Designed miniproteins, single chains, continued (3). Designs and how they scored, part 45

Each design is a single chain, and the fold is of that chain. pLDDT is the mean over its residues in the fold that is shown.

## One batch from the design tools (miniprotein)

Design m9535
Fold by ESMFold2-Fast:
Structure m9535 (fold): chain A 96 residues (1-96)
Amino acid sequence: MSDEELAEAASITNTIDRLRDLGAEVTVEGDTITIKIPDPDAFATKLREDNQSSSASNEDTLQALADGLESLGFERVSDDEFVLTKEIPESLRPAL
């Protein structure tokens, strides 16, 4: 891995570990990573407490998270559930 690929892998890994701690389900199958939040309201509450945000709603917090994940290449695949997917290059799979 190049230093840039290692930095990207570390950023993704740290994001995943943080999301799991907040209650997200993260699954890696083949070349695809899936992030699912089974309880969006509880997750948003924990994320708001973690980010020290007292003024944002749970909806705004979840939208900000979705925007952040989309900036990392994740795509939302469901309108009814908070589920996002990303195709991972094979070079990053050993870091996950």
Scores: mean pLDDT 71

Design m9536
Fold by ESMFold2-Fast:
Structure m9536 (fold): chain A 77 residues (1-77)
Amino acid sequence: RDERLLEVAATLLRLGHEHRPEGVSLAEAAERLGISRSTLTRMARETDRRMETDPEFRAKLQARHAALRAELEAAAA
């Protein structure tokens, strides 16, 4: 399930980048991910909790975000 949390977080980062500066709504993000708003909210809370309590998960998520950010910046150039 950790892999799914990482995928959801990566998708949220991508959507946030696409919708700068206004940001993406929870409803639109949930629709794009094919999940309900309540599921997205639960997954976001779980990710936040894991970021505070699990150094290994935090390192993995930060690495995935850094890689995705670099990819999005390269694609935009």
Scores: mean pLDDT 73

Design m9537
Fold by ESMFold2-Fast:
Structure m9537 (fold): chain A 65 residues (1-65)
Amino acid sequence: SVEGVKEVAISLAVQKGLEVFKKTGDLDKAIEEGKRKVEEYLSGLSPAVQEEAKKRVEELLKKAA
C-alpha cells in the first residue's frame, strides 16, 4: 500500500509539473512545482521517502521535457 501511494503521488506530481511547463515554458518552475506537490502528497511519510520521491519527480520531468 505504501509503495502504491508513492507511485501514484509521483505520477500526479509529474503530471502537475508538465502542466506548469506547458503553461509557462519554464522547466525549472515545473520541477519546483512537481517537487512541492509530491512533498504535499507524501506529507504523512518519512522525510527520506519524500526526498527520494522529489528526486524521481525531477528526473522524470527532465526526461519528459
Scores: mean pLDDT 84

Design m9538
Fold by ESMFold2-Fast:
Structure m9538 (fold): chain A 62 residues (1-62)
Amino acid sequence: SSMIQQMQKIVDQIPPSRTDSRSRAQQSVDYMKQNPDSSSTVKTGRLLRVIGELLDAELAAR
């Protein structure tokens, strides 16, 4: 789905050196791939998690 593609693009923006953040964000993408029938609430929650991991990585880079 377009949301999974958007989430993957966000994961790809997390620096490779931020292994833990990337791993957690990728887990959210993988969950969406494995659960395509998830509710809109679940899908939004997983997207927000991926965005949060990117923001955490950016804040740590300061």
Scores: mean pLDDT 81

Design m9539
Fold by ESMFold2-Fast:
Structure m9539 (fold): chain A 97 residues (1-97)
Amino acid sequence: SSMRERARRRIRELRERAKELRERYLKKIKELLKNKKKMSSEELAELVAAGLLIAAADFYLEQAERLLERGEPLERVERYIREAEADLRVAEELLKR
């Protein structure tokens, strides 16, 4: 039970982090569109990758939450939490400029 409560807290914390990164991502997109900034192929690829990683993290966190609610084994829940955490870490690095 306490381990499941810790998993629920980790999912909540990662969802908040995903929301913050998504808001930063959308802000960068809006600034790019407003300023008509020309991007290199590399910069565009990094921006696309960041968006995809945030979307993947959202998906993994949704899966983790559903598994946790269904009383599935913690090992499965923690696997999705780890995947989301890894994806958000890479997305954050790509959004740092």
Scores: mean pLDDT 86

Design m9540
Fold by ESMFold2-Fast:
Structure m9540 (fold): chain A 112 residues (1-112)
Amino acid sequence: MTPEEQARRAKLYREAVELARELLKDPSKSELEIVLELTEHLLKKEGVELSPEVEETLRKILELVYQGKYEEAAKLREEFLEKSTPEERELFYRGLEFYAMAVNALEKAREE
């Protein structure tokens, strides 16, 4: 990763933490809903459009992880990757990167 890419990622993460703090003020939103909204914001900001198939698969994996169903989440991921095109795999990994950033940003926002 270049120094410019690292600086850009750091800025995205800071903006995600600020958005997470705003989303946490809404008591009707679940942790999963906040992470999904943060992920959508990050994808749009980076100009990444997920296919419906990639988006649906990532959402289901995240739902399973939040339910503690790690084996089912891993199986769904492996089945998707085995059947996906190279382009779908690239989008899937990009989606996972932003999901990870969203989760970390939410955790940081809760620390105040």
Scores: mean pLDDT 82

Design m9541
Fold by ESMFold2-Fast:
Structure m9541 (fold): chain A 65 residues (1-65)
Amino acid sequence: SNIDTAIEILSIFAGKKLTKDTPLKDVAKVIRDLVGEEVAEKLLKEYGDKTLAEGLEAAQKLPPD
């Protein structure tokens, strides 16, 4: 699935195996490296305690305009 693929890609960037249950805060450095510190801090404050699966599922369910 798209979520499984996204987790595999994030695992490569993190240099370690991630799972659906990995908290977003555990990949904070990767997020900072990808989107910059300002955006990453806002994201982690709001979604840091959510799992990768929860965050990615929420993003996937947003309709592309």
Scores: mean pLDDT 72

Design m9542
Fold by ESMFold2-Fast:
Structure m9542 (fold): chain A 72 residues (1-72)
Amino acid sequence: STDQSIYDNMVRHFQDQIRRNGVDNVMDSIINNDRVPQEVRDTAQQMRDDGVDGRSAARRLAQTYVDVLQRR
């Protein structure tokens, strides 16, 4: 339940950021942010290169963050 709540909150957060700034700008901001885990930045780079839609990008970023948190 906790991981699901984190996932849902992250999806909402990224959807809001993408709605305000556009998917490409959000991906670029993640790629250039050294405070973001490397695995999440790598995922953002791949999605940026592949031209993934904002809805798919938000879900994939949220899942990658949950995966990183589970490895703490």
Scores: mean pLDDT 84

Design m9543
Fold by ESMFold2-Fast:
Structure m9543 (fold): chain A 88 residues (1-88)
Amino acid sequence: STVDRIQQTVQSLQQMVQQNMDPSQVGQQLVGQLRDVQSVSTDPVVQRQIQYVVDSLQDLVNNGTLTRDHLQTVMTRLQTMQDQLRRS
């Protein structure tokens, strides 16, 4: 399910951050994982929210400006999305 894939993405992101991986590498892996979530989602709201996050992350990765604070913001956004889907 979309909820399970978002949960796995959040867990993966938490693990990468805890292991002190380079933010650029984390961002590149996260974009791939989010595109996978988007490809299996049938909810247009979820698809648009993921696209916004992907576009933002891709811009920061391309500019070499992605920070840990940006990754924490993405994590919070994904957790909020997961909570909203669980209530639906």
Scores: mean pLDDT 83

Design m9544
Fold by ESMFold2-Fast:
Structure m9544 (fold): chain A 79 residues (1-79)
Amino acid sequence: LNKEELERAKEILTKTLVDTYNVDEKEAREVVEKVTKAIEEGNLEEAFKILKDFLEKVAGVDKETAEHIAKEIVDRLAE
């Protein structure tokens, strides 16, 4: 992703976490920064783990759903 695409993706993900999963904006921003940093470092497994664990533990999403959402988001951000 170029810088503009990355910033747009970060904004969309943050907004989704806040609006759809009722996550605190500060917590949403922190996890988005961690996920995007892991992707920029080429560590897609870490990015997936960070997002999946956050969705499951903070957003209250079922494990199977959290794994599916995290994989889709990380795969799209890594393109």
Scores: mean pLDDT 80

Design m9545
Fold by ESMFold2-Fast:
Structure m9545 (fold): chain A 79 residues (1-79)
Amino acid sequence: IEEILRKAEELYREAENYYRLADAYRGGAELARELADENPSSRDTLTSAADRLEELAREYYRKGEELKKKADELYRLAK
């Protein structure tokens, strides 16, 4: 039981790390779009970078959600 709870806690921490990484990429995309708006000469490059960062943010958020779901199931089994 204690070992199952420990594993659930580990998965929650891993999920949090993925959420933080997703938030960082999302913030980076937001900054890139803001810089693109302020710097027309670099707009295409910055917009492309923002699109890629948004895609990475979605991917890491999805990984976090998957780990959280597994952690929730383990926590439920442990009572």
Scores: mean pLDDT 84

Design m9546
Fold by ESMFold2-Fast:
Structure m9546 (fold): chain A 86 residues (1-86)
Amino acid sequence: SMGELLSEIRRARAKGDQETLERLVREAEAQIDKEIEKRAKELGLSQDEVNKLRDTLLRQLRAVAEGKSINEIEKEIKEEEEKKKK
C-alpha cells in the first residue's frame, strides 16, 4: 500500500540510508503514475488536470523523502486540491 511505502521511506530517511530511500521513492513514483492513469481513465481527466494531480502527488512524495511530517504534507495536498476545484 502507499501508506506502508511512505512509512518505509520515512524510516530509510531517518537511518540515512540513501540507497534504500532512492529505491523506495522510485517505487512510490511508479505507484503514483499507475494511480493517475487509472483515475484519468475513470474520471475522464484532461491532460491539464492529470498534470496538476501528478505534480501534487509527486510534491507529497518529495516532502516525505525530505522528512516533513504527514500533517504538513496533508495540508499542502488540501491546498492544491482547492486549486483543482472546478
Scores: mean pLDDT 74

Design m9547
Fold by ESMFold2-Fast:
Structure m9547 (fold): chain A 68 residues (1-68)
Amino acid sequence: GKPLSEEEREELTKEALEEVEKLLKSNPSFSDAEKAFWLDLVRWGLSQVKTEEEYRKAVESFKKWVEE
């Protein structure tokens, strides 16, 4: 896959964090501490991916795990 530029990575990370935060806010079962933990986990996980395809798969996995 095409490697992500730093600018593309930052943009995709911002979009992913906004989507995950929206999902967390829609679920009343999560405490503020649990929401912060999930957002930190997503941020860390996305920092480890190198390609756009890996990034998309990681984001989809995080969204699925949060929505469950």
Scores: mean pLDDT 74

Design m9548
Fold by ESMFold2-Fast:
Structure m9548 (fold): chain A 73 residues (1-73)
Amino acid sequence: SEIAELQKQYQEEVEKRIEEGKSLAELPPAELDPSTSPQELYDLLLEALKNSKGSKEQLEEAKKALKEQKEAE
């Protein structure tokens, strides 16, 4: 479950930073689409995690999508 692992890692990073009141600017946005192929989603999440200069708005969108995707499962 590479996608689930990456989503969990990304979610944990977002949650930790929010809970601690830390900036999310260093976390890139992740495009989360459960209908996307596992390989494409994996690549997107990996690149997002590596390229830590996402906007705050995109980070909030990614967090929301991650939460909805996890609940929809």
Scores: mean pLDDT 56

Design m9549
Fold by ESMFold2-Fast:
Structure m9549 (fold): chain A 100 residues (1-100)
Amino acid sequence: DPAELRRKREEIRRRILELLRKNKQLLVDAMVRAGEPLSREEIEAILEKLLEDGSEESLRDLVLLVQGVAARDQDPELQAIADELAELLRELARLDVELA
């Protein structure tokens, strides 16, 4: 049922967005700790812009950014979030194939 697949896709997309919004400060703190050549305010502005855009491309970019930060940081909470986001992104990709 294409309508059910589209509903599941939107649910997964919303879940990714909710996880990113909920964990925005954890991600900002990890990027600041990593010594990124950006201010905290610049990091927050970039993340907020990507979250506001909310496109599949922006969500994929955000998930990849979280994975990269998690790979450099040893915070188990950040690792768990990166793993959950990766799983959700895989499910979204699977649903996109089913809808094609």
Scores: mean pLDDT 78

Design m9550
Fold by ESMFold2-Fast:
Structure m9550 (fold): chain A 76 residues (1-76)
Amino acid sequence: MTIKVVFDNGKVVEVEVKESDTILEILKKIEAKAPLTATGRAALALRLIGDEIENNGVLILKDGDVYHLSASSLTE
């Protein structure tokens, strides 16, 4: 399945994820395409952790899921 990360500067990053991927693996896949600041990484991680908590400790991703981040989350 494919998820999108949309930055407020118009940059869009698409990554392929598996249902078995951990939050750490998802973060590594996103950062391979769009390097994140420590603060940006933390913000994305907190959003994913929140989704995991809402689903009784299981991260449920759907094809076409979109996460929004500030452009200040990018290293450039």
Scores: mean pLDDT 77

Design m9551
Fold by ESMFold2-Fast:
Structure m9551 (fold): chain A 55 residues (1-55)
Amino acid sequence: MRTKEVHITELPESADAEAALEELKKELEAAGYEVLESGVFTSGGRHYVAVVAAP
């Protein structure tokens, strides 16, 4: 049974969500994680990037 970790980052109102998501994915891959799922979502008027990764 593989343990999954969820990494979520809140973005400033004028941030480039695509660039922020790519940076987070690169950071996790450089740390030895396998990226399984990724996406951008909006909640409460704020933007977030989320990555599901396994070590």
Scores: mean pLDDT 78

Design m9552
Fold by ESMFold2-Fast:
Structure m9552 (fold): chain A 62 residues (1-62)
Amino acid sequence: GSGAEAVAGAAGRDAGVPAARVLEIAQTNSKEEAARELARLSGLSLEQATSIVEALEAAGAM
């Protein structure tokens, strides 16, 4: 839903990754894999990436 796009947009800005990219990672990976991919691409800690993935899951992106 639109909430997922908003969360992905915010996360993408912080991570330097486009919102569409963040959504694609969330949709094509498990929660754990999405967190690892976001951390790897952005330099965020796995902890921070996991929080982003949890927000995406809550918004219906996963």
Scores: mean pLDDT 78

Design m9553
Fold by ESMFold2-Fast:
Structure m9553 (fold): chain A 65 residues (1-65)
Amino acid sequence: GPSGAELMRAYGERAREAAARGDAEAAQKYATLSVILGGQGGPEAEAEGIAMAREVGRLLREKGH
């Protein structure tokens, strides 16, 4: 099956897409899943997931969320 890092990146991409369309609920859900699954992929994947979640948060703030 997919690795934690692969799942982290897949959900992170979905989070960014949701943020871009202004879907704050979906963006938060996918960002949370990305961080959790990144944690299962090891310290580098966890750090990448956290950085991605911060970027999603920034995009949502730019959209007024």
Scores: mean pLDDT 84

Design m9554
Fold by ESMFold2-Fast:
Structure m9554 (fold): chain A 70 residues (1-70)
Amino acid sequence: SAEEVREQIEKVTEAAIKAGEIFGPEVVREAIKEYDKAIEELRRRGASEEVIEAMEEGKKRLEEKLKELE
């Protein structure tokens, strides 16, 4: 379901944030680039708004964490 996909996206986002805390800002910058690419592909393929929104929220959290680490 879209809710299960959203939960998975949140877990991946949390893991990337944790990696940024341990290994530094570069891992977060790379995660943001991958999320951008994924969002573009999801929109191109007509994915559900719920999944796209979950990716956008994840990207926002990564961007906020990047600012904290820089």
Scores: mean pLDDT 86

Design m9555
Fold by ESMFold2-Fast:
Structure m9555 (fold): chain A 73 residues (1-73)
Amino acid sequence: EERWQPAANEEEARKWAEELVKQGKITPEQKEDVVEALLAGASPRQIELVATEEGIDLASVVRVIRNRRANPV
């Protein structure tokens, strides 16, 4: 099993987001939010889970990840 890795750069994150749109896991309108979340350290699996579950939104996921990056201790 390969270890999960966050997107290394915006190009990689955008590529993953486009693949998720292609697979029908997210809408094209969500693509930019997904790119931002992936750049903030979210995994593609977390994005899929957020996109398919009621009561969870991408902005909340991005906020939590940003808080962790700002205060890593």
Scores: mean pLDDT 63

Design m9556
Fold by ESMFold2-Fast:
Order: structure tokens, then C-alpha cells, then sequence
Structure m9556 (fold): chain A 87 residues (1-87)
């Protein structure tokens, strides 16, 4: 699970670079990594907040036409929520 999340984060950043929106991709990646860290530290409420913010960014990406980046952010959020529920 952890390896899969990092692979998807890297794909998100690479897509952001290709599409000229690297800063948006980096912000989504930061939220995903902060959520993962919160889960690992047992801060499940903090993890829930960061996952929620990541989903908001995914929604914004979809609205502005970055559908593939939105789908990656949604998949990252889904995997993080699975980790949070197992903790």
C-alpha cells in the first residue's frame, strides 16, 4: 500500500510537469504525504482532514480540465482512506 501511494504521487508530479501545473501537483503530493505521515503517527483525525483537502483539490483539477491528475489524486485519497481505516 505505502509503495503504491508513493508511485501514484510520483505519477501525479510528472503529469503536473507535463501539463505546466507542477505547483498544483506538488501541493496535492504534499497533502497526500502529510496524510500518510498522520496515519503512521496515529493522528487519524489529522489524516482525515488532509485526505478531505486532497479530494477538494481533485475536484478543482477536474473542474479546470486536468481529469487524469484528478483521477490520480482521487486514487491516492482512496488508498490513504483504506490505510486510515486499517489503523
Amino acid sequence: MEEKIEELIKKLIELGKKQGVEKLAEQAAKLAREAKKAIEEGNLLEAEIHIGLLLIIAGVLKLIGYDEMAELAEEIARLLEEMRKKA
Scores: mean pLDDT 85

Design m9557
Fold by ESMFold2-Fast:
Structure m9557 (fold): chain A 62 residues (1-62)
Amino acid sequence: MSMEREEAIKRARENAEWVYKTAPPEKRRDLTELTAEVTLLPVFSAEEARELGKKIADEVLK
C-alpha cells in the first residue's frame, strides 16, 4: 500500500476511536463508521472507503 493510503487508514482509526469515546451509545456505530469512511474518501474510492470504514468501525467497537 502507498504511504498516503497507510496514513489515511491511521487517521481514520484515530478519528473513529475519538468518535467512539464521545458519541451517544445509540449513534456510536453509525458515527464511528461514517467518520472512518469520510477520512478515507480523499485517498480511496467511495466503495473502498465504505468497506474499510465498516472494518475500522468493527475493530474500534470490539
Scores: mean pLDDT 79

Design m9558
Fold by ESMFold2-Fast:
Structure m9558 (fold): chain A 100 residues (1-100)
Amino acid sequence: MSDEELKEFAKNYYAENEAAIRAEVEALRDDPAAFAARVDALIAQLKSPDVLTRVKAMVDLWLMDQVAPDLRIRKALFDVATNDPVPALRDIALELLSQP
């Protein structure tokens, strides 16, 4: 995929998954260990060799942070913005972190 196609995929994935991730986070509200395990699993996916897996993990983590703010999520996205080998993924992470 081109950098433009990756950015468009991230925007579409965000819109399509916002409600589902909100429901997931709310379901985990009374289980902080399960929430932490889910966040850790998604952070591990940010290191996947598959570019689309990394894009989905970034968006999922950011959508989780919108419902239940977690500094581990923001730190992981900042690491992607700084260090991911694909320029489009660095731009996507920075755009997410720059939202109000």
Scores: mean pLDDT 86

Design m9559
Fold by ESMFold2-Fast:
Structure m9559 (fold): chain A 105 residues (1-105)
Amino acid sequence: SERERLEERVVELARDYAAGRISLEELARAIEEVGVEPSAEAIARVATEGRLEVESTTALILALLEAALRLGLVSEEEIADLSEEQLRAEARAVAEALAKKGEAL
C-alpha cells in the first residue's frame, strides 16, 4: 500500500540519519516531503524494526513533530507550553521506553 511505502521510506531516512549520511534538518524536510502522518505506533514501529539507538530515535521523534507542525497535523498551540528542552526530554523518555521494549522482543 502507499502507507507501507511511506513507512519504508521513513525507516530508510532514519537509518541514513543514524549512519551520519543526512542531518536532522534534512531528515525533517524529507519526512515532510513524504507526507507521513506521525503517530506513536508508526514511530514505535520505525524505532523497534529499524533497531535505532536512543539518540537516533529521539531525533526521529523531534523531526516527525517538526514535519507534523509544518503539515498542519499538529498545532503550535498543542505544544506551546513545552520548551525545546522539555520536548527533547520527553522524546528521549519515549526513545528509552521503546529501546527497553526492543530488548524484550
Scores: mean pLDDT 62

Design m9560
Fold by ESMFold2-Fast:
Structure m9560 (fold): chain A 55 residues (1-55)
Amino acid sequence: SLSEEEKLLLSRYFIGALFAKYNNDEENLKYWKELIKKNLSPEQQALFEESLKRF
């Protein structure tokens, strides 16, 4: 399971990426995806990608 700090970071990235996607902001979406790649495991990255597809 994830620590509280990891959960907060994960939520922050998700919210940022979701707002960028909602506004069709390709530059900001790329920015958040780069941060996700740097700070999250491949498994967490895959889960994020799937979640973003729903929105």
Scores: mean pLDDT 76

Design m9561
Fold by ESMFold2-Fast:
Structure m9561 (fold): chain A 94 residues (1-94)
Amino acid sequence: SPVLEAARELIEKAKTKQDVYAAFAAAAYGIVNGDTDKEVIEKRAEEFKKLPLEEQKKLGDYYYSLAVSKSQEAGDIANEIRELAEEAIKRLEK
């Protein structure tokens, strides 16, 4: 999945919690709207980083909910990205 590959790369490079939440929100948005190109997801993550952390979290939760409601495949991808994000947040809290 191009979305999963883009999300994995962004999350692995993340230095802050904002980097992780923005990447997750951008990827979930991409799943919902069919914006699966790596460059598009990367640009959206950079725009989402400009938002307050709480707004990034709300966007991620909102688009995640839409993705899991869209199809089994979309939900599976969204869940895998969520697990990557949760692990990265644990890493950054150390």
Scores: mean pLDDT 87

Design m9562
Fold by ESMFold2-Fast:
Structure m9562 (fold): chain A 83 residues (1-83)
Amino acid sequence: VSEEELDAEVREALALIYMTLGKFAMEKGDYDGAIKDYEKAIELLPEDSPLRPEVYRNLAEAYEKKGDKETAERYRKIADELA
């Protein structure tokens, strides 16, 4: 396994951890924490990842819960375009 392959596997695993932490933050009502965790997941996932639409939908929900409907709508559109 090359260092590049190890880095890719580690990044995907870490992205899944951040997605889980973000969902936990959402359940707790910590929408700012959820947004930070989901943003970390997006940063770690490759651009062609099938997980990206789910993360963008989760970002949209977090922003909507904060009352930022305009940002929420933007992320929903991104998720729909990637699906």
Scores: mean pLDDT 81

Design m9563
Fold by ESMFold2-Fast:
Structure m9563 (fold): chain A 114 residues (1-114)
Amino acid sequence: EEGERLAEEAERYAREGGEKGGPEGAETAARSAALGAVRSGSGIGASSAGASGLSGAGEAWIYGRQGDVEGAIEAAAQGAEAAARGGYRGGGEDGLRAARGAAEGARRGAEEAA
């Protein structure tokens, strides 16, 4: 329940970053989600969350470089969502901290993109 809400928030903020800042904004939000997850959590959940967020950021950069704004936003949104989801699926309090870190990171990245 809370994990699902955090995943939805991370996805929403990454999309918002892309809508306001284009591909670079989307990439920034996804990258910030990955960093937030790693800094706030620990163990397997945090590592998995970081990898997912960074993957989404990388794809967003590639699509943005190709001029595919929609592809960049979608890749970043999926990466940020996967970061939060990977965090809470890792289980326990550490997993939940990673998921919260991902959502907060995505929010801060979107604010920087605006």
Scores: mean pLDDT 81

Design m9564
Fold by ESMFold2-Fast:
Structure m9564 (fold): chain A 99 residues (1-99)
Amino acid sequence: MEHLEQAVEAVRAGDFEAAEEHIRKAVEEVGAAETLELADELVKELEKTDPELAKKFALLVGKTFAELALEQGVKEGKLTEEEVEKIKEKIEEEVKKIE
């Protein structure tokens, strides 16, 4: 999966914004379920050579999927935009802990 491999390279470069964009493009191309399965396989392979990179990539995948779920929650009327903004701030604080 080209987009997920580009996301890994972006994480390696410390460009977490580009990594998230590549993960979102993967979801747009093959859907959420297939992207998550491919990302999980990629994390397992990365853990064999670079466990820190694997952890950072897994956290960025988790952050991106959490944001997509929040966006879907607003669309379905289950969450307000204000609640989404507060949750996104908490997710960004957790991501900052990985530096």
Scores: mean pLDDT 77

Design m9565
Fold by ESMFold2-Fast:
Structure m9565 (fold): chain A 75 residues (1-75)
Amino acid sequence: SIQETIELAREMGADPRIIDLLEAYLNKDIEKVKELVTQISGAPQTDEEALKMTESIAKSIKLAHREREERRRRE
């Protein structure tokens, strides 16, 4: 879930803009999602592109957390 992804992002010390983006996505604040994605990407986004990028970022956070936990298991 997006809520779980936000908690993982906070635990991992992610950029505050990424956390704000995920919170805006959770709250269905599409205008805020679009604004934050534009700031992060450096380019204007359509609503669909902004949502797709947010979902991609959420997936990347989950993958990064999984890799971090695997490293902990090996140490």
Scores: mean pLDDT 79

Design m9566
Fold by ESMFold2-Fast:
Structure m9566 (fold): chain A 65 residues (1-65)
Amino acid sequence: SMEKKKKAEEEIKRGKSLGTIVKAEFEGNKVTLYVKVTTYSQGFAAIALVVELELLGLEATLIYL
């Protein structure tokens, strides 16, 4: 739904502000997150974002750069 996509985009925007998320691509119910992880906290933040997106009903995939 548009509401779930908007909430997902807001969570991704927060991840970008923290420097962990470089890019996000949507394909229907699937989202691919391109992440740069140089610290353990960035790694945990990326995993936490995947969990939040899955709770919104999306299929989230991480690609490490």
Scores: mean pLDDT 81

Design m9567
Fold by ESMFold2-Fast:
Structure m9567 (fold): chain A 70 residues (1-70)
Amino acid sequence: MMSKLEKDIADSLEAMARSIADLSFSRGVPMQDFVNSLSGKVKAAGEEALKTGSRKKVRDAVVKAVRELA
């Protein structure tokens, strides 16, 4: 069970990851370049999602990986 602070941090990181991905894609950053800017487990999740060809799936995979690290 997470403390309130841990939950608030996880929620904030999830929201930031979602915003960064959405802003990157809206500015015309290719999905491959976005994923290449990541590191560790988040990059691995993004690389797997790239196989789908879907920006939404790449974003959702990255957000999920960030949440799991928090």
Scores: mean pLDDT 79

Design m9568
Fold by ESMFold2-Fast:
Structure m9568 (fold): chain A 66 residues (1-66)
Amino acid sequence: MKIVVVIVADTEEDKEALKKLAEKTFSDHELTYVYAKTVEEGLKLALEYREKYGIEVVIGIKGVEL
């Protein structure tokens, strides 16, 4: 199954950490990464991918455990 991972991070270190977490969690899936600098931008991108392509979307946000 194809999953789009929207990574909300400001630094390359945080982007890499979230990407590695996603790869570990969804190791049996085809992952596509999309990067956002703000939570608002990330949520907008997640909605667009879900609505336009019907693809499962996961949001990774550094420092926000929701």
Scores: mean pLDDT 74

Design m9569
Fold by ESMFold2-Fast:
Structure m9569 (fold): chain A 95 residues (1-95)
Amino acid sequence: SSDRLRQVLEEQLSDVLIRITDLILEGAPSSDVEALQRFADALLDAIRRLDAGEPVQRVLDELLREIDRLLDEYPDNTYLRDMAERTREGLRRVE
């Protein structure tokens, strides 16, 4: 449902923002931080699309395509892979 998807996206966005803060404090490379910031932007865009009344399936399909694109752009970023995997698992629970 739209409400369940929104809750999952908000939870994942919160987790990503916490991880970004941790990486900055740990002095991680700017490219690692940038990858997670772009992931956070993708999650926020999905929330905005749901709020605009876009169909859940379309929002989900577009978010999953964007996640795949980011993983291709940052293939060595283990933080992005971990967050993407957690997000995909959360999205499966919405079905």
Scores: mean pLDDT 86

Design m9570
Fold by ESMFold2-Fast:
Structure m9570 (fold): chain A 60 residues (1-60)
Amino acid sequence: SKEEKIKRLKNHIKEVEKRLATLQARADELGDSPEAQAYRRTIERLKEGIELLKKEIEKL
């Protein structure tokens, strides 16, 4: 159902946000290093993914 699909998407967003929080903490620990820059690139891609998932929910 539409409700089940929305619930699944919301759960997926929650899992991605949890992963994002962990990666953000690691990036913050590394400061302005090249390693931190790699983490920040991954964080930005994950944030973009969350926004796409939110748009999919709005379309349902």
Scores: mean pLDDT 85

